Designed miniproteins, single chains. Designs and how they scored, part 69

Each design is a single chain, and the fold is of that chain. pLDDT is the mean over its residues in the fold that is shown.

## One batch from the design tools (miniprotein)

Design m2380
Fold by ESMFold2-Fast:
Structure m2380 (fold): chain A 94 residues (1-94)
Amino acid sequence: SMEQQQQRIDELSERIIEEVRRVVDESIRQGWSPEEFSQRLDEVVSRQLSRAAQEAQKELGITDMKKLQELVNEISARVLPVVRELKERFRAIA
């Protein structure tokens, strides 16, 4: 249902944002430069979005690739602003 898809988008988006926050904690421990932080963050986001797409496709039984892309786009729309803000904040304090 549409309600199940919206719930899953919310859950997957929150999980990716939590993983993004873990990258911030790791950057502090490792002493990464802003460039290293940006690259590692992009790697984690890409990996997590791919994982989320695969899980949503299987769990929601999505066979329409356009519908899957729309779901991934909605997750990205929620995640990418957080990623941009964290990169700017990291650059300002590094």
Scores: mean pLDDT 84

Design m2381
Fold by ESMFold2-Fast:
Structure m2381 (fold): chain A 87 residues (1-87)
Amino acid sequence: MTKREILRKLGEEYAKDKDIKTVKGAVETFAKLLGSEDPEVQEGARDALVAIGKKYPEIVIPVLEELLKSDDPRVQENARRALEELK
């Protein structure tokens, strides 16, 4: 199992969680990982945010929109790609 697969599966499990505080905490954690030096971690975090965003768009979309303003080009691009997948 790759780092990307682990992070995607974690996102899918958080998408099933009914505790909004837990979901928000997970979204904040995955958002930070979008700037990781490890491409598998970046891609896995993006996959996780997309999985959570399909269930909780009201939580994930505002976070991704804020990340479009990041000074890190990797974070900006990954946030843009996640938003495109949530259209």
Scores: mean pLDDT 86

Design m2382
Fold by ESMFold2-Fast:
Structure m2382 (fold): chain A 83 residues (1-83)
Amino acid sequence: SANQQVMLLMAEIGALELSYRTLVRLGTLTKEEAEKFIKRLEDLVAQLKALTAAHKLSPWLQQQVAITLKSAEETIADLKKLA
């Protein structure tokens, strides 16, 4: 279902954000890793935006998508400073 696909994309974005924050805290994030995170997050953000444009979501799920997109865009901006 569209709802399940949206939830899976949000979960994958969250997992990537956690991985990124962990590597930053450990001081082990490389420029090459930052570039890979940027590409992956941009691809997931594009997929999430496409699904939300094509399908009517519940108000709760729309709010969760908005929060996820804002977080992902901020993470991409931070990663671009390192790439």
Scores: mean pLDDT 86

Design m2383
Fold by ESMFold2-Fast:
Structure m2383 (fold): chain A 86 residues (1-86)
Amino acid sequence: SEEKLREAIRKAAEEAVDQAAKEYGITLTPEERQRIVDEAVEEALRAYDELKEKYPNLTEEQLLSFAEAVAEGAARRKVIELVKKR
């Protein structure tokens, strides 16, 4: 379901944000954490929709795996961008 898809992507983004924050030794405000997670989820959902449209024969599992990877990369990148600004 769409709800399960969004939940899996959000979990991947949250884990990536928390791991990156710990790795770079920064403390995120709740607002910063929520913003990064939400942005990473939206980026991953756009990537999911684009891949599904271009390759309609891909399985839901393959599409989800790709979207989770996009969410993780986006979350990590956004944490690094915050580190560079501080």
Scores: mean pLDDT 88

Design m2384
Fold by ESMFold2-Fast:
Structure m2384 (fold): chain A 93 residues (1-93)
Amino acid sequence: SSIDEKLKKMESLVEELKTLYKELKTAISNGDKEKSKELIKKIIEKSDETIKLAQEVEDDPNATQEQRRKAIFAEAQATAYFLLAKEELKILE
């Protein structure tokens, strides 16, 4: 796949992560432990996928400086969601 395809996938995944995290906050507020665990699992999986794609772009010698910058921002956002989801999981376990 091209670098542009990876960047589009990362953008899509970051938007999905934002939506899932909002849903997670609602599930936690409602005391829905099982839904919260399922949403945490999805956030962890999509964060991991985003980080892997971002690292592939960052390591690509054909990537432009702008493309690498976009990948770094996506990785930072995905890492934040991953760490927040893991923290919530500890509370629920």
Scores: mean pLDDT 90

Design m2385
Fold by ESMFold2-Fast:
Structure m2385 (fold): chain A 90 residues (1-90)
Amino acid sequence: GPMEKRIEELEERARELLKEAEELLKKAKESEGEEKKEYIEKAKEKAEELIRTGLELIRAGEEANDREAILRGIGYVLQGIGLILDAESL
């Protein structure tokens, strides 16, 4: 139904954001000066959007009574927090 489609869209969005944040963190680690700062800021922005997407996935999972979607949403929130902490350490 419509909620199942919303869950699929949120999961796809979360996977893409996680991939983008990880690639930006990798580029930050390989860069220096101003370029490094730009990659850190972009990685944090993607990680923050990943947290928001994970929270929306939890809400959608609750509405659909989809425990697996709720657990994946929690996982994305925790991964996003970890990415922000990694970025702050650079």
Scores: mean pLDDT 92

Design m2386
Fold by ESMFold2-Fast:
Structure m2386 (fold): chain A 72 residues (1-72)
Amino acid sequence: WREELDRMRDSARHLLSTLPPEEAKKFLGRVDELVKQGLESTDPEEQAAIRKELIKLLGEISEAVQRTLEEQ
């Protein structure tokens, strides 16, 4: 679980390096908060919910990257 959270955080950070700093800061704050909640959780159901939120957030970051590429 911890290794999964670390991988998701690293993936998000890599994608965020492509975005403008202001937009990247907004996503980074949300990623860090979800990872923190995941590390503090010992409930499998809560961990599954956090995993779904992180996957959704990674999708939103990917869409933001695509939008940035389209607008430039």
Scores: mean pLDDT 75

Design m2387
Fold by ESMFold2-Fast:
Structure m2387 (fold): chain A 87 residues (1-87)
Amino acid sequence: MEKEVEEAREELLELAEKFKEKYPEAAKLLERMAKLDAPSMYYAAAIAGAVLIMLGKKENDKELVELGEKLLEIANRLEPAAEEYLR
């Protein structure tokens, strides 16, 4: 699962770079998440993704919804690695 964890880190950094101009605080959070272990990264991405989708829908901000959906996609890919550490 090392490859999937490293791919998740790279995607979080790419999302931080993409969104840093419009959402600088969210971008800094993504950079911090990229430094976490796999279980912590999974939970952080799942929670942040759900919250950002909810806020984006409430504020009618499609880019915020897109960011949240991408975070949930990252969390879904990390879920098997996180579950392995909870056994």
Scores: mean pLDDT 80

Design m2388
Fold by ESMFold2-Fast:
Structure m2388 (fold): chain A 83 residues (1-83)
Amino acid sequence: MTNEELNQLLKELSKLPLEEALKKLKEIGASAELIAELIAHYVGKQTAPDEVLTDEEAIKKMKELAEKYGEKEAVKVIEEQYK
């Protein structure tokens, strides 16, 4: 896929419940990096417009969400990318 097609796919998937979006990404053979990126979109979507998250808080929420859905490889990517 092109980067434009990938970004469009992630935006469309972010309209679905996270469980369904993760299932679709896994069905197309998406990498752990793409799964982590989708989870980041959902953390942003769940954050209130006036809520300011630190980088550490955002990373923690991303990891918690990935762990909740059993996405172990995505948890590793999040940890490695943000340390």
Scores: mean pLDDT 73

Design m2389
Fold by ESMFold2-Fast:
Structure m2389 (fold): chain A 63 residues (1-63)
Amino acid sequence: LEVSELLKLLTDEDPAVRAEAARALGELGEDIYKSGLAEEAKKLLEKLLSDEDPEVREAAREA
């Protein structure tokens, strides 16, 4: 799994997909920094904290 793929899924039309991608990014933790995409991931996860779907918001908080 590439971090860039997960970042793309964070903007998916399906909230279940967004929630799953946010959880996967949280599980990667330190590996996000090694990918060079940490800044982009942080920005997208921050947007998901205000997502319309409560499951997506919860997944982003856990990440």
Scores: mean pLDDT 77

Design m2390
Fold by ESMFold2-Fast:
Structure m2390 (fold): chain A 97 residues (1-97)
Amino acid sequence: AEQARRLLAEFREHVDRAIEAAKAGNPEEALKHTQRAADALRQLPDTRETAVRSTAHVLRLIGVALEAKDPKARESYLEGARLITQAAREVDARAAA
């Protein structure tokens, strides 16, 4: 319970930081925080609903950044989106088992 609460807090903090980095046009920071959020999420088998909602929010904000003209920035945001989505799927799979 205590560890799950800590990991959930870390997940949320990194989601928020990824959102801020995306708004600031910083794809490297957004990707870094998305990776940290994904790592925390993978360790939380019991947080399916919260994970799905947070993932959708991050993906939506990253999607806005994909309208940027810089192909390198776009690639970084897409990679971040893939990582957090994959982590959410792993949480769902463990909850189903």
Scores: mean pLDDT 68

Design m2391
Fold by ESMFold2-Fast:
Order: structure tokens, then C-alpha cells, then sequence
Structure m2391 (fold): chain A 81 residues (1-81)
């Protein structure tokens, strides 16, 4: 049965990789020459949970700061991870 073979292949993919639903990127440079780059990635998991990952990179004044934040969305409930 073709559906069973596709289900096993899909389960193997879900155990080894996450399905990326979308990515968005924004970059702004302040008057002080500080560049803030924000990347947001939306990932759907096997259980129908949507994970939103944000990475903020702040570069300027001789240093780079990286801030990573995650949110889980399950049945309309938003949780910070």
C-alpha cells in the first residue's frame, strides 16, 4: 500500500528534520552605526505544534551580540522557550 510507505518515509523525515514553513529577515542600522539583524523562522513539528525561532544579531562598537528566542504555539497557546 502506497500510503504506508509514504507514512514511514514521512516519519523518518520528521524524526531527522523539521519542516520549515517560512523565514523572514530584517536588517536596520542605527545612527550610531550599530546594525541589528533579525531572522525569524517558523517550523511545524509532527504533533502540529508550530515553533517560532528568532535570532537577533547586534553588531557595532567593536562587538557582536547574539540573542536567540523561541516560541511554541499549540492550539492557540503561545509559550516562550
Amino acid sequence: SGNESMKKAREARLNSSEDVEGEAEAEETSEDGVTTRVRTRVVRTADGVTRVESRVVITGKGKTTVIERGLLITDGVVEDI
Scores: mean pLDDT 65

Design m2392
Fold by ESMFold2-Fast:
Structure m2392 (fold): chain A 107 residues (1-107)
Amino acid sequence: MDEVIEAILEDKEFLKEFLESAHRHANDDEETLEKIVELLVKALESEDTEIRELAAKAIADLAETGNEVVVKLIKEKATEALKKLLEDEDERVREAAKKALEALEKA
């Protein structure tokens, strides 16, 4: 799975499409959701500002549309990375991370 995640992270166009459609997996099985959350956390740590912004937006959407399982996984695995992005150099990334954390708090 790590090799697949790295390949997805290296293909910016494919990763963007995945992040934009991540909400479609909100009601998927727990094993698939764990892998999706792992990919989202890796995307939040990307050197690419656009990818970090899209990953934070995908998390916000999953927090608003997802079931209890995906919300719990995101809270457990992504909260620290999202908090770090509140201090990101890019304003768009900071705003996206703030919205994601607010969505998780309301969920």
Scores: mean pLDDT 78

Design m2393
Fold by ESMFold2-Fast:
Parts: C-alpha cells; structure tokens; sequence
Structure m2393 (fold): chain A 90 residues (1-90)
C-alpha cells in the first residue's frame, strides 16, 4: 500500500508539471478550453490529498474531460476495474 501511494504521489506531481506546460503553451494548442484546464487543475490538486479510491475517481474525471465522448464507457469500465482491484487488496 505505501509503495503504491508513493508511485501515485509521483504521478500527481508529474500531472501538475504537465498542466503547467499546457497553461504556458496555451490550452488551445492541445485542443482544450481554459475552463477544461482549470477543472483538470482542481481535480489534480484534490488528488494530492485524497485517498486511493478518491484519486481513482478524480483521475477518471480528468480522463473524461480530455477524451472524446465515445471513450467515456471505457473510462467508466477502467475506473470500476481499478476500484474492484483496490478493494480486493484491503
């Protein structure tokens, strides 16, 4: 559990660095609106202090913002599978 939390902390720091790069380059360059970038930032910042199940839900919400509508069912399936695996580890 602690190793997984450390890997997720590293992932969240990398996600913040990527968001800063997107904001610097302009969200339009990557096909995002300023409102979408602001929403993603809030979700990543919330994930920094969240437990593992909440981090999974926040990551799924970020994926929904950046993905086409036709990918939404796959995002929901991946979240459900990840939450089930996490529950099996408790």
Amino acid sequence: MEELRAEWAAYNQRALATLADIERQGPEKVGLTPEQVARIRALVEAALSADLPEQLRLRAEIARIISPEEMQPFIDQQLAEALALLKALE
Scores: mean pLDDT 74

Design m2394
Fold by ESMFold2-Fast:
Structure m2394 (fold): chain A 81 residues (1-81)
Amino acid sequence: MKEEAEKLLEEMRKLVDEIVEAYRAGDWDKAQELIEKYRKKREELMKVLEEIEDPAFRQRLVTELIADDLLIVGAEVERLL
């Protein structure tokens, strides 16, 4: 469970980097495809976190997830400026 959650978060972080690069390259179609992959992994991570009875571990991963979400939003907003 914990190892699965951390692996999902690591895979999601790689997707965030790819999304940011796609936005910087002006490749909207690629960015949207990567965001859909990110959303699917996010849903999987949330389901895994529901099974974890360690509040401190859950809080840490949720904080990292929010940071990853904000990086995607920031990249999209910066391009519109």
Scores: mean pLDDT 80

Design m2395
Fold by ESMFold2-Fast:
Structure m2395 (fold): chain A 57 residues (1-57)
Amino acid sequence: SHMAARIAEHSALGKEIQALVEEGRAAGLDPDTLRARLSELLKKHGYPALPAVPAPE
């Protein structure tokens, strides 16, 4: 059933996010670089990209 596939997809995304954060911490990645990589990861799994920085008010 497609429900099991959706659950597996969400679990895989969580594992990839964890790995990305751990790699970023170990490598001392800049927040901008980490954010860009996370945005690409989300897009690859069919989620919207992270929102842009809001304009100053």
Scores: mean pLDDT 67

Design m2396
Fold by ESMFold2-Fast:
Structure m2396 (fold): chain A 85 residues (1-85)
Amino acid sequence: MSLQEQIEQNIKEIQELIAEAQALAAASTDPAKRALLEALIRHLEQLIEFLKTLPTLPADVQAKLIAGIQQGIAQARELLAQLRA
C-alpha cells in the first residue's frame, strides 16, 4: 500500500470514529461523558489535519509517525468502546 493510500485509509477510519463519538455525545445525558466524547472528537480532528501534512515530511519520519497514528487510532477505538457502556 502506498503512503497516500495509508493516509487516506487512516483518515477514513478516524472519520468513522468521529461519527460514532458524535452519535454517542448526542445520545448521552451525562455531562462528564459528553465532555470526554467532545475531547476525543477534537483530538481525532487534529489527527486528520496532521495526517494531511505528513507528505511534506522526510520518508523516515513519515514511517514512524504513521505507526504512532495507527496506535492512536487503536487507543481511540478502545476508549470509544468503553464510553458506549
Scores: mean pLDDT 83

Design m2397
Fold by ESMFold2-Fast:
Formats: structure tokens, C-alpha cells, sequence
Structure m2397 (fold): chain A 65 residues (1-65)
């Protein structure tokens, strides 16, 4: 049905956005580690997660604004 198709498309969109945000966060953390080589793996993971969350929140806000 059309309803099931719309649900699938929304789920796929949400998954792609989450994956994209995560990958961007990981890249940002890698770049930061190049500038701050003493940064621990734990600190880098935290930075990646915070970046991803910020991106998703920003996108959500922009879409709903």
C-alpha cells in the first residue's frame, strides 16, 4: 500500500541521515586528532558522537522551521 511505501521511505531517510551524521562526526574527530595528537580514542569517540548529535538536531530544527 501507499502507506507502507511512505513508512519505508521515511525509515530509509532517517537511517541515511543518522549514518551520514555519524560518518561526518568520525571525520571531524579524525581531523581534530591530527591537530591534537594527544587526544585519546575515547575523547575522539565522544567528539564524533557529539558532532553527529549536533548535526541531526540542526537538520531537524531546519526542516521544522
Amino acid sequence: SMSELLKRLKEEEERRLEEGARRMGETAAEIDRLVNPEMSEEEAEELAERFARGLLAGLESAIKG
Scores: mean pLDDT 79

Design m2398
Fold by ESMFold2-Fast:
Structure m2398 (fold): chain A 76 residues (1-76)
Amino acid sequence: SAALGEEVLALTERLADEAVRQGAISKQEADAWKEVARLLYAQGDLPGLLRLAIKLAEVVGDDDTARELRARLEEV
């Protein structure tokens, strides 16, 4: 749904910023990931956007968020 896509996009952008704060990725890398996330959202590729969000959640060590996103991916 459009609402779920908007939520996952916003979450992906927050996870990218968190990865920069933790020193896991550079700001330039985070900006590139955010651009990919926006393109996936614009294309309606919710599975692609969820996979990107899962990868970033794993990078920041947010196991609970990664697990929740994997469950959502199985429903789309």
Scores: mean pLDDT 87

Design m2399
Fold by ESMFold2-Fast:
Structure m2399 (fold): chain A 76 residues (1-76)
Amino acid sequence: MYTAEVVSATGEVVAEATVAAGETKTFSVTLPVPGVAVVRDENGNTLAEANLPAGSYTVTVTVAEDGTVTLTVTPA
């Protein structure tokens, strides 16, 4: 299992989703301060990361069957 989360610069987890291999998760997030979108494996290893200015975003995380992670962040 993989964890996708958006963490604000204040350390608050603003959005979180669990993603399985072969699954795509999409969620919306609004950041009042800058933050980071990150995807981690079950051991806490960072697989993908994107720095985000303050604003609203649609975050899409795709994990292929082989465990390849794609993190896409689109301004809303």
Scores: mean pLDDT 82

Design m2400
Fold by ESMFold2-Fast:
Structure m2400 (fold): chain A 93 residues (1-93)
Amino acid sequence: SEEEERRERIELAEAALGTLALARLKRENPELFAAMTPEELRARAEELKPAVLEEILKNREEILEKLKELEEKKEESEEYAEAKLQAIVLEVQ
């Protein structure tokens, strides 16, 4: 149970990090993102994960404060989705 819950949290964090890496690629180069195959997208996400994780760790307090503000405003936005995924990644660090 407790070990399964830890593993589930790690798997969710890895999935969240992958989603954030793809979102970053799409934001920085939307034309390239649209042109890439699923296999190329997976490869690029793996390359970007360490950099994305480093940025999340550096901005931990800002991310958590931003998420709190967006939750209080009840705004369903791309920023809210991103902050929520970043918080999931932080939960296992």
Scores: mean pLDDT 82

Design m2401
Fold by ESMFold2-Fast:
Formats: sequence, C-alpha cells, structure tokens
Structure m2401 (fold): chain A 77 residues (1-77)
Amino acid sequence: MREEAAERARRLAEEAPGNPVARSALLMAADALRLGVKGWEGVLKQLEEAQRRVEAEDAESGRLVAEAIRLLREAAA
C-alpha cells in the first residue's frame, strides 16, 4: 500500500514539471511514503506550507500538492 501511494505521488510530480516547488513537494511525499519515515508529520507540515505558496501562483499545482498530502495521510493510517 505505501509503495502504491509513493508511485502515485511520483506520477503527480510528472504532472507539475513547470512548477519546481510543487514537483519538489510531491517527490518529498513519494520519498516519505517509500521509506516509511517515522517522522512523517514534519514532512506533512512542509507539504502544507508548499501548497499555500504554490496555490497563490497556480491553483492546479496546489491541487496536486493537496493530493500528495492526502496520499501521505491515508498511507500513514
């Protein structure tokens, strides 16, 4: 399940190549899911901050980061 969520986060990163902040945030989520980091809450805070900054520039990129946050939360449950 974590591996599948990580692969989906990587695919979302491919959708946002024009926004480096969104792409970096999505790759960060993919790594957290793949490695099964115990401190994923720190990664989640970084993703939420990235989403706010990205959404101000491009709502679609913000949506992709929000999906990564959801994948991380679901995989962590």
Scores: mean pLDDT 73

Design m2402
Fold by ESMFold2-Fast:
Structure m2402 (fold): chain A 63 residues (1-63)
Amino acid sequence: MLAELAEKYGVPEEKVQVIATLNVDNETFEGLLRMTRDLPLEEVEDLVQRIKNNEMVFFDPAR
């Protein structure tokens, strides 16, 4: 499943794994993959950490 999502959205499996640690619903998960596809892994890791700390809610505005 993670490998298939990585191929579908053109993102590294490492990004998919990091976002998956949030345990969000499938729609939010795919939205995060789509929005972060052009971000470097370090920025995605920082974003995920901030979400876990309730410092921000990451939302796909294009959706």
Scores: mean pLDDT 70

Design m2403
Fold by ESMFold2-Fast:
Order: structure tokens, then C-alpha cells, then sequence
Structure m2403 (fold): chain A 91 residues (1-91)
């Protein structure tokens, strides 16, 4: 069901964004909990990757879905960059 897949993609993307924002807040305000922030970033990436998998499986490759894939790729890149920067600080 394409409509259910679209709703699940949006849900996963929103969950990923929430996790990323929580991780950023912890990294900024509670440096002693950096490992918790790293785990939240990893969970955010997992949510985005699952959303991309649903797009690839159930939704045709049209301009609308290409834009959604690009959006997810940008969110993954942003989160991986934050993850790498935080890993360097705690190493």
C-alpha cells in the first residue's frame, strides 16, 4: 500500500529528526552524556535509512520521490557529520 508506505516514511523521518535534535541538545548541554548523544545519532540514521528502504521498495521513482530521497540523504549526511564530530571530541 503506497499511501501506508508514504505515512511510514514521514513517521520514520520525523522520529529520526526528533532523535537527532535530542542528541544535539545532550551534546551541547550535557557533555558528560556524549555517549548517549552518539547513540541517539545512530538511531536517527537507522530511522532515515529505514525510510529510504521503504521509498525504494514501495514508491515509484518519480520526481516527488527523488526529492524525498535527496532529503533523507541530506538528513543522513548531517547526522553522520554530527556523529563524527562528537566521536572526535570523546576520543
Amino acid sequence: DVEKAKREVLKLAREGQRLFNEGKEIAEKEPEKAKEALELYREAIDKYERAKALLDKYIPDVPETQSAREGLDRLIEETRRALEELEEKVA
Scores: mean pLDDT 84

Design m2404
Fold by ESMFold2-Fast:
Structure m2404 (fold): chain A 67 residues (1-67)
Amino acid sequence: MLSKEEAREKGLELERKGVGALARGDTAAASRYLRQAAEYYELAGDKEAAKRARKGADVVASLPAGA
């Protein structure tokens, strides 16, 4: 079981991976990473970060593949 601190660190790591994937045009990977980041932010009790990551994932998921 992750501590809240470890969960937040995982969320940040996944959010960075999501942003990196989006910069490379990999919208599928970006959406997946941002959804995972939101889950870890929820485990960390960071509702604000979880909400932002979930919105980001939804926006990215609506983009065409191969941006």
Scores: mean pLDDT 80

Design m2405
Fold by ESMFold2-Fast:
Structure m2405 (fold): chain A 74 residues (1-74)
Amino acid sequence: SPEERLKKLVEEAIAALKAGDDETLRRIYEQIVRFTLELPPELREKALRIADVLHRYLFTGDREAAIAELEKLL
């Protein structure tokens, strides 16, 4: 389902954050942004919030804040 696909992307993003793998995070960010276009409105808001968390991390480097926010979105 779209919900399970989004959940898997969040889990992969959390793992990449814990590993310090910013290249994987950029790839996941791009996947979520692309996937957002295919989501129903209810899931679109959640996907945009996840994308915002990843974008903010890539700009600021606050890994702990990003992990905490993504875990809340699972």
Scores: mean pLDDT 84

Design m2406
Fold by ESMFold2-Fast:
Structure m2406 (fold): chain A 74 residues (1-74)
Amino acid sequence: SAMEERFREAVEEYGRLLREYLLSQGLSEEEAEKKAREVKENLIKYAEENPEHLEFLLDLVEQEIRRLREELER
């Protein structure tokens, strides 16, 4: 569905920003990539197991994307 596609795109963007944020906090590239990948996999798995929560999860992920963008602009 369009909502599922939008959610996957948001999770990918969130993972990218989370990786950059963790690098800015002093994590190694390996640690940052591992943590971002783990978070992405957990979000996708939770959405697959709880499809009724997909809209709510998308809103939360989009809020986290906005928060991380603001942090990275500093």
Scores: mean pLDDT 87

Design m2407
Fold by ESMFold2-Fast:
Structure m2407 (fold): chain A 79 residues (1-79)
Amino acid sequence: SVEEEQLRVFQEIRDEAMPKIEAAKDPKVRRILLLEALIEYGERVAEIAERAGDLETAERLRREVEAAREELARLKAEL
């Protein structure tokens, strides 16, 4: 199902990202890693939603990804 595919994507990204986030002592680096994980998740889930014909969910997720990319760009500019 679409829900099972979305859960699999979440688990894959969580398993890769969480150890890196937990190891990061700098709160800014932690936030950057979290935003990168959220962007990857949002893009992959938006693609799944679009293929399933759920264009409203895909559009919402793409807007959330855009907002996360803007925050990520601001944080990286401060490095």
Scores: mean pLDDT 88

Design m2408
Fold by ESMFold2-Fast:
Structure m2408 (fold): chain A 63 residues (1-63)
Amino acid sequence: MPLTAEQKREILEREGVRIATTGDVAGEIERVRELTGLDLPIPATVEEGLALLSAAAKELAAQ
């Protein structure tokens, strides 16, 4: 995996904005999984998706 934890965190934060803009939670989470290699669940709502990505980004920053 060529990405650092910091780069993955930045991707998670940016794609969170995309989820909020597009409303396509499942599609954007799948892209995040492909870009970062993280096995994230598909949340039911935009709010849950944003919270999930925020939590994952904080976890990566704490490593």
Scores: mean pLDDT 74

Design m2409
Fold by ESMFold2-Fast:
Structure m2409 (fold): chain A 81 residues (1-81)
Amino acid sequence: LEELAEKYREALEAFEKYLLEDEEVRDAIARAGAAGDFEKALELLLEAAERFARENGLSEEELEAIRELVEAAVRAGAEAA
């Protein structure tokens, strides 16, 4: 998991910046997380990742890495809640 983050660091950093700059998506994810609706938060994050990949011409491997890391992060957040 950490190895995937290192290998695809540039794509991940760009995706994180994309999420921070998109207020609507960021606020929707934050609200879902605050409500404990981690399934909705995951859905929103995966949708954003797919959109980001399409807009920036990411490979299937890069998108898969982002999706896997997003899923792991949401699971960790749910456990920490």
Scores: mean pLDDT 75

Design m2410
Fold by ESMFold2-Fast:
Structure m2410 (fold): chain A 78 residues (1-78)
Amino acid sequence: SDLDKQVAAEKERTKKLLAGIEELHKQGEDDIALSLARMASNVYEIAAQKAAKEGKDKLAAVYKASSDQFKALADRIA
């Protein structure tokens, strides 16, 4: 389904963004890595709430998982 394709695309996008932020952290760019992780966490939390309100439960779950992963990354960098 189109929703399943969107779910797969969002999982891949989150994986790539997490890897990019981890690379910045590994290079000692902690201020920018932390700012990006916090921003991504907040954006995905808003996206999850919107998807849930629209009844897109699978997509809401993926966005919530992404938000939680970026929050955990921010907490590790901070």
Scores: mean pLDDT 89

Design m2411
Fold by ESMFold2-Fast:
Structure m2411 (fold): chain A 61 residues (1-61)
Amino acid sequence: SLVDEVVELAKEAEEALLAGDEARANELMRQMMLLMDQLSPEEQKEFAERVREIARERRAA
């Protein structure tokens, strides 16, 4: 789904930032923003919830 694609881009962008690869992180965030503009309000809500869950899981690790 489009939400799944945006979530994967967000994960890859965060991994790139943690690795210090700012150029890759910026490119991935740009692609994420383009896809986010295509999300419906319901899909935007789903994306926000999934990102929040990932952040929670990463803090617990």
Scores: mean pLDDT 79

Design m2412
Fold by ESMFold2-Fast:
Structure m2412 (fold): chain A 73 residues (1-73)
Amino acid sequence: MEELKEEIRELLESHGEEELAKKAIETIEKYPEEVVRKYIEAVKEVEENQSPELEEEKMKELEELLSKYYSRP
């Protein structure tokens, strides 16, 4: 989890968004480490490929993974 927090901090602080970085770190602490890691990997892949379709696919994967940790009705 600490490595994931550092990656998010570096990404947002490089854009001068220190307050946003703090809020993002507090938000990700509410999620399992596996979900946060998957999210960071998805963001990096989307940034490299600049594809909206890939972003949609990765978001779907994250939603499925997140539902695994939280009971569905």
Scores: mean pLDDT 68

Design m2413
Fold by ESMFold2-Fast:
Structure m2413 (fold): chain A 66 residues (1-66)
Amino acid sequence: SLRDRATELFSQIIDKQPDVPEDEREKLVQEAVNLAIGLYEKQIFNEELAIKFAKVILETELKYRR
């Protein structure tokens, strides 16, 4: 499913960020996954573009924290 694929991909992105606290990791993954699903369900983007957009938002948030 889109949720499972997005969860796996965004979890892998967070796992590469050793300085993100464990309690924040789950929240960041869930927020990115929910954004991707929302964009897809509203028919704004197809699955690939929804994941890509949510990934950009997640990566931008991670850069801002550093």
Scores: mean pLDDT 81

Design m2414
Fold by ESMFold2-Fast:
Structure m2414 (fold): chain A 91 residues (1-91)
Amino acid sequence: AVSDATIAAAVAEFRLVLRSEAPREVKVAAVASVPALQPLVPHVEAGDEAAALAELERLLREGKVSMKDVVEVSVALGIEELKRAVDKVTA
């Protein structure tokens, strides 16, 4: 079973992703790259932090998303920023 402490940590980590200085479309691409987090994509696109975090907590409690998936979105955000930088140089 997922502990309340684990859920709180995962929500806090994802909140940092949502509050990063990256453009919204980069954040959307990062979240969309993690299959378990697909239900969060519409909320991230809308800029609705409260709805995104509530949906994340629901998925964590249902065991459909783990802390590993949240860590993977943080990594994916960095990769998407690097891809965008490379695309600008090669365009």
Scores: mean pLDDT 81

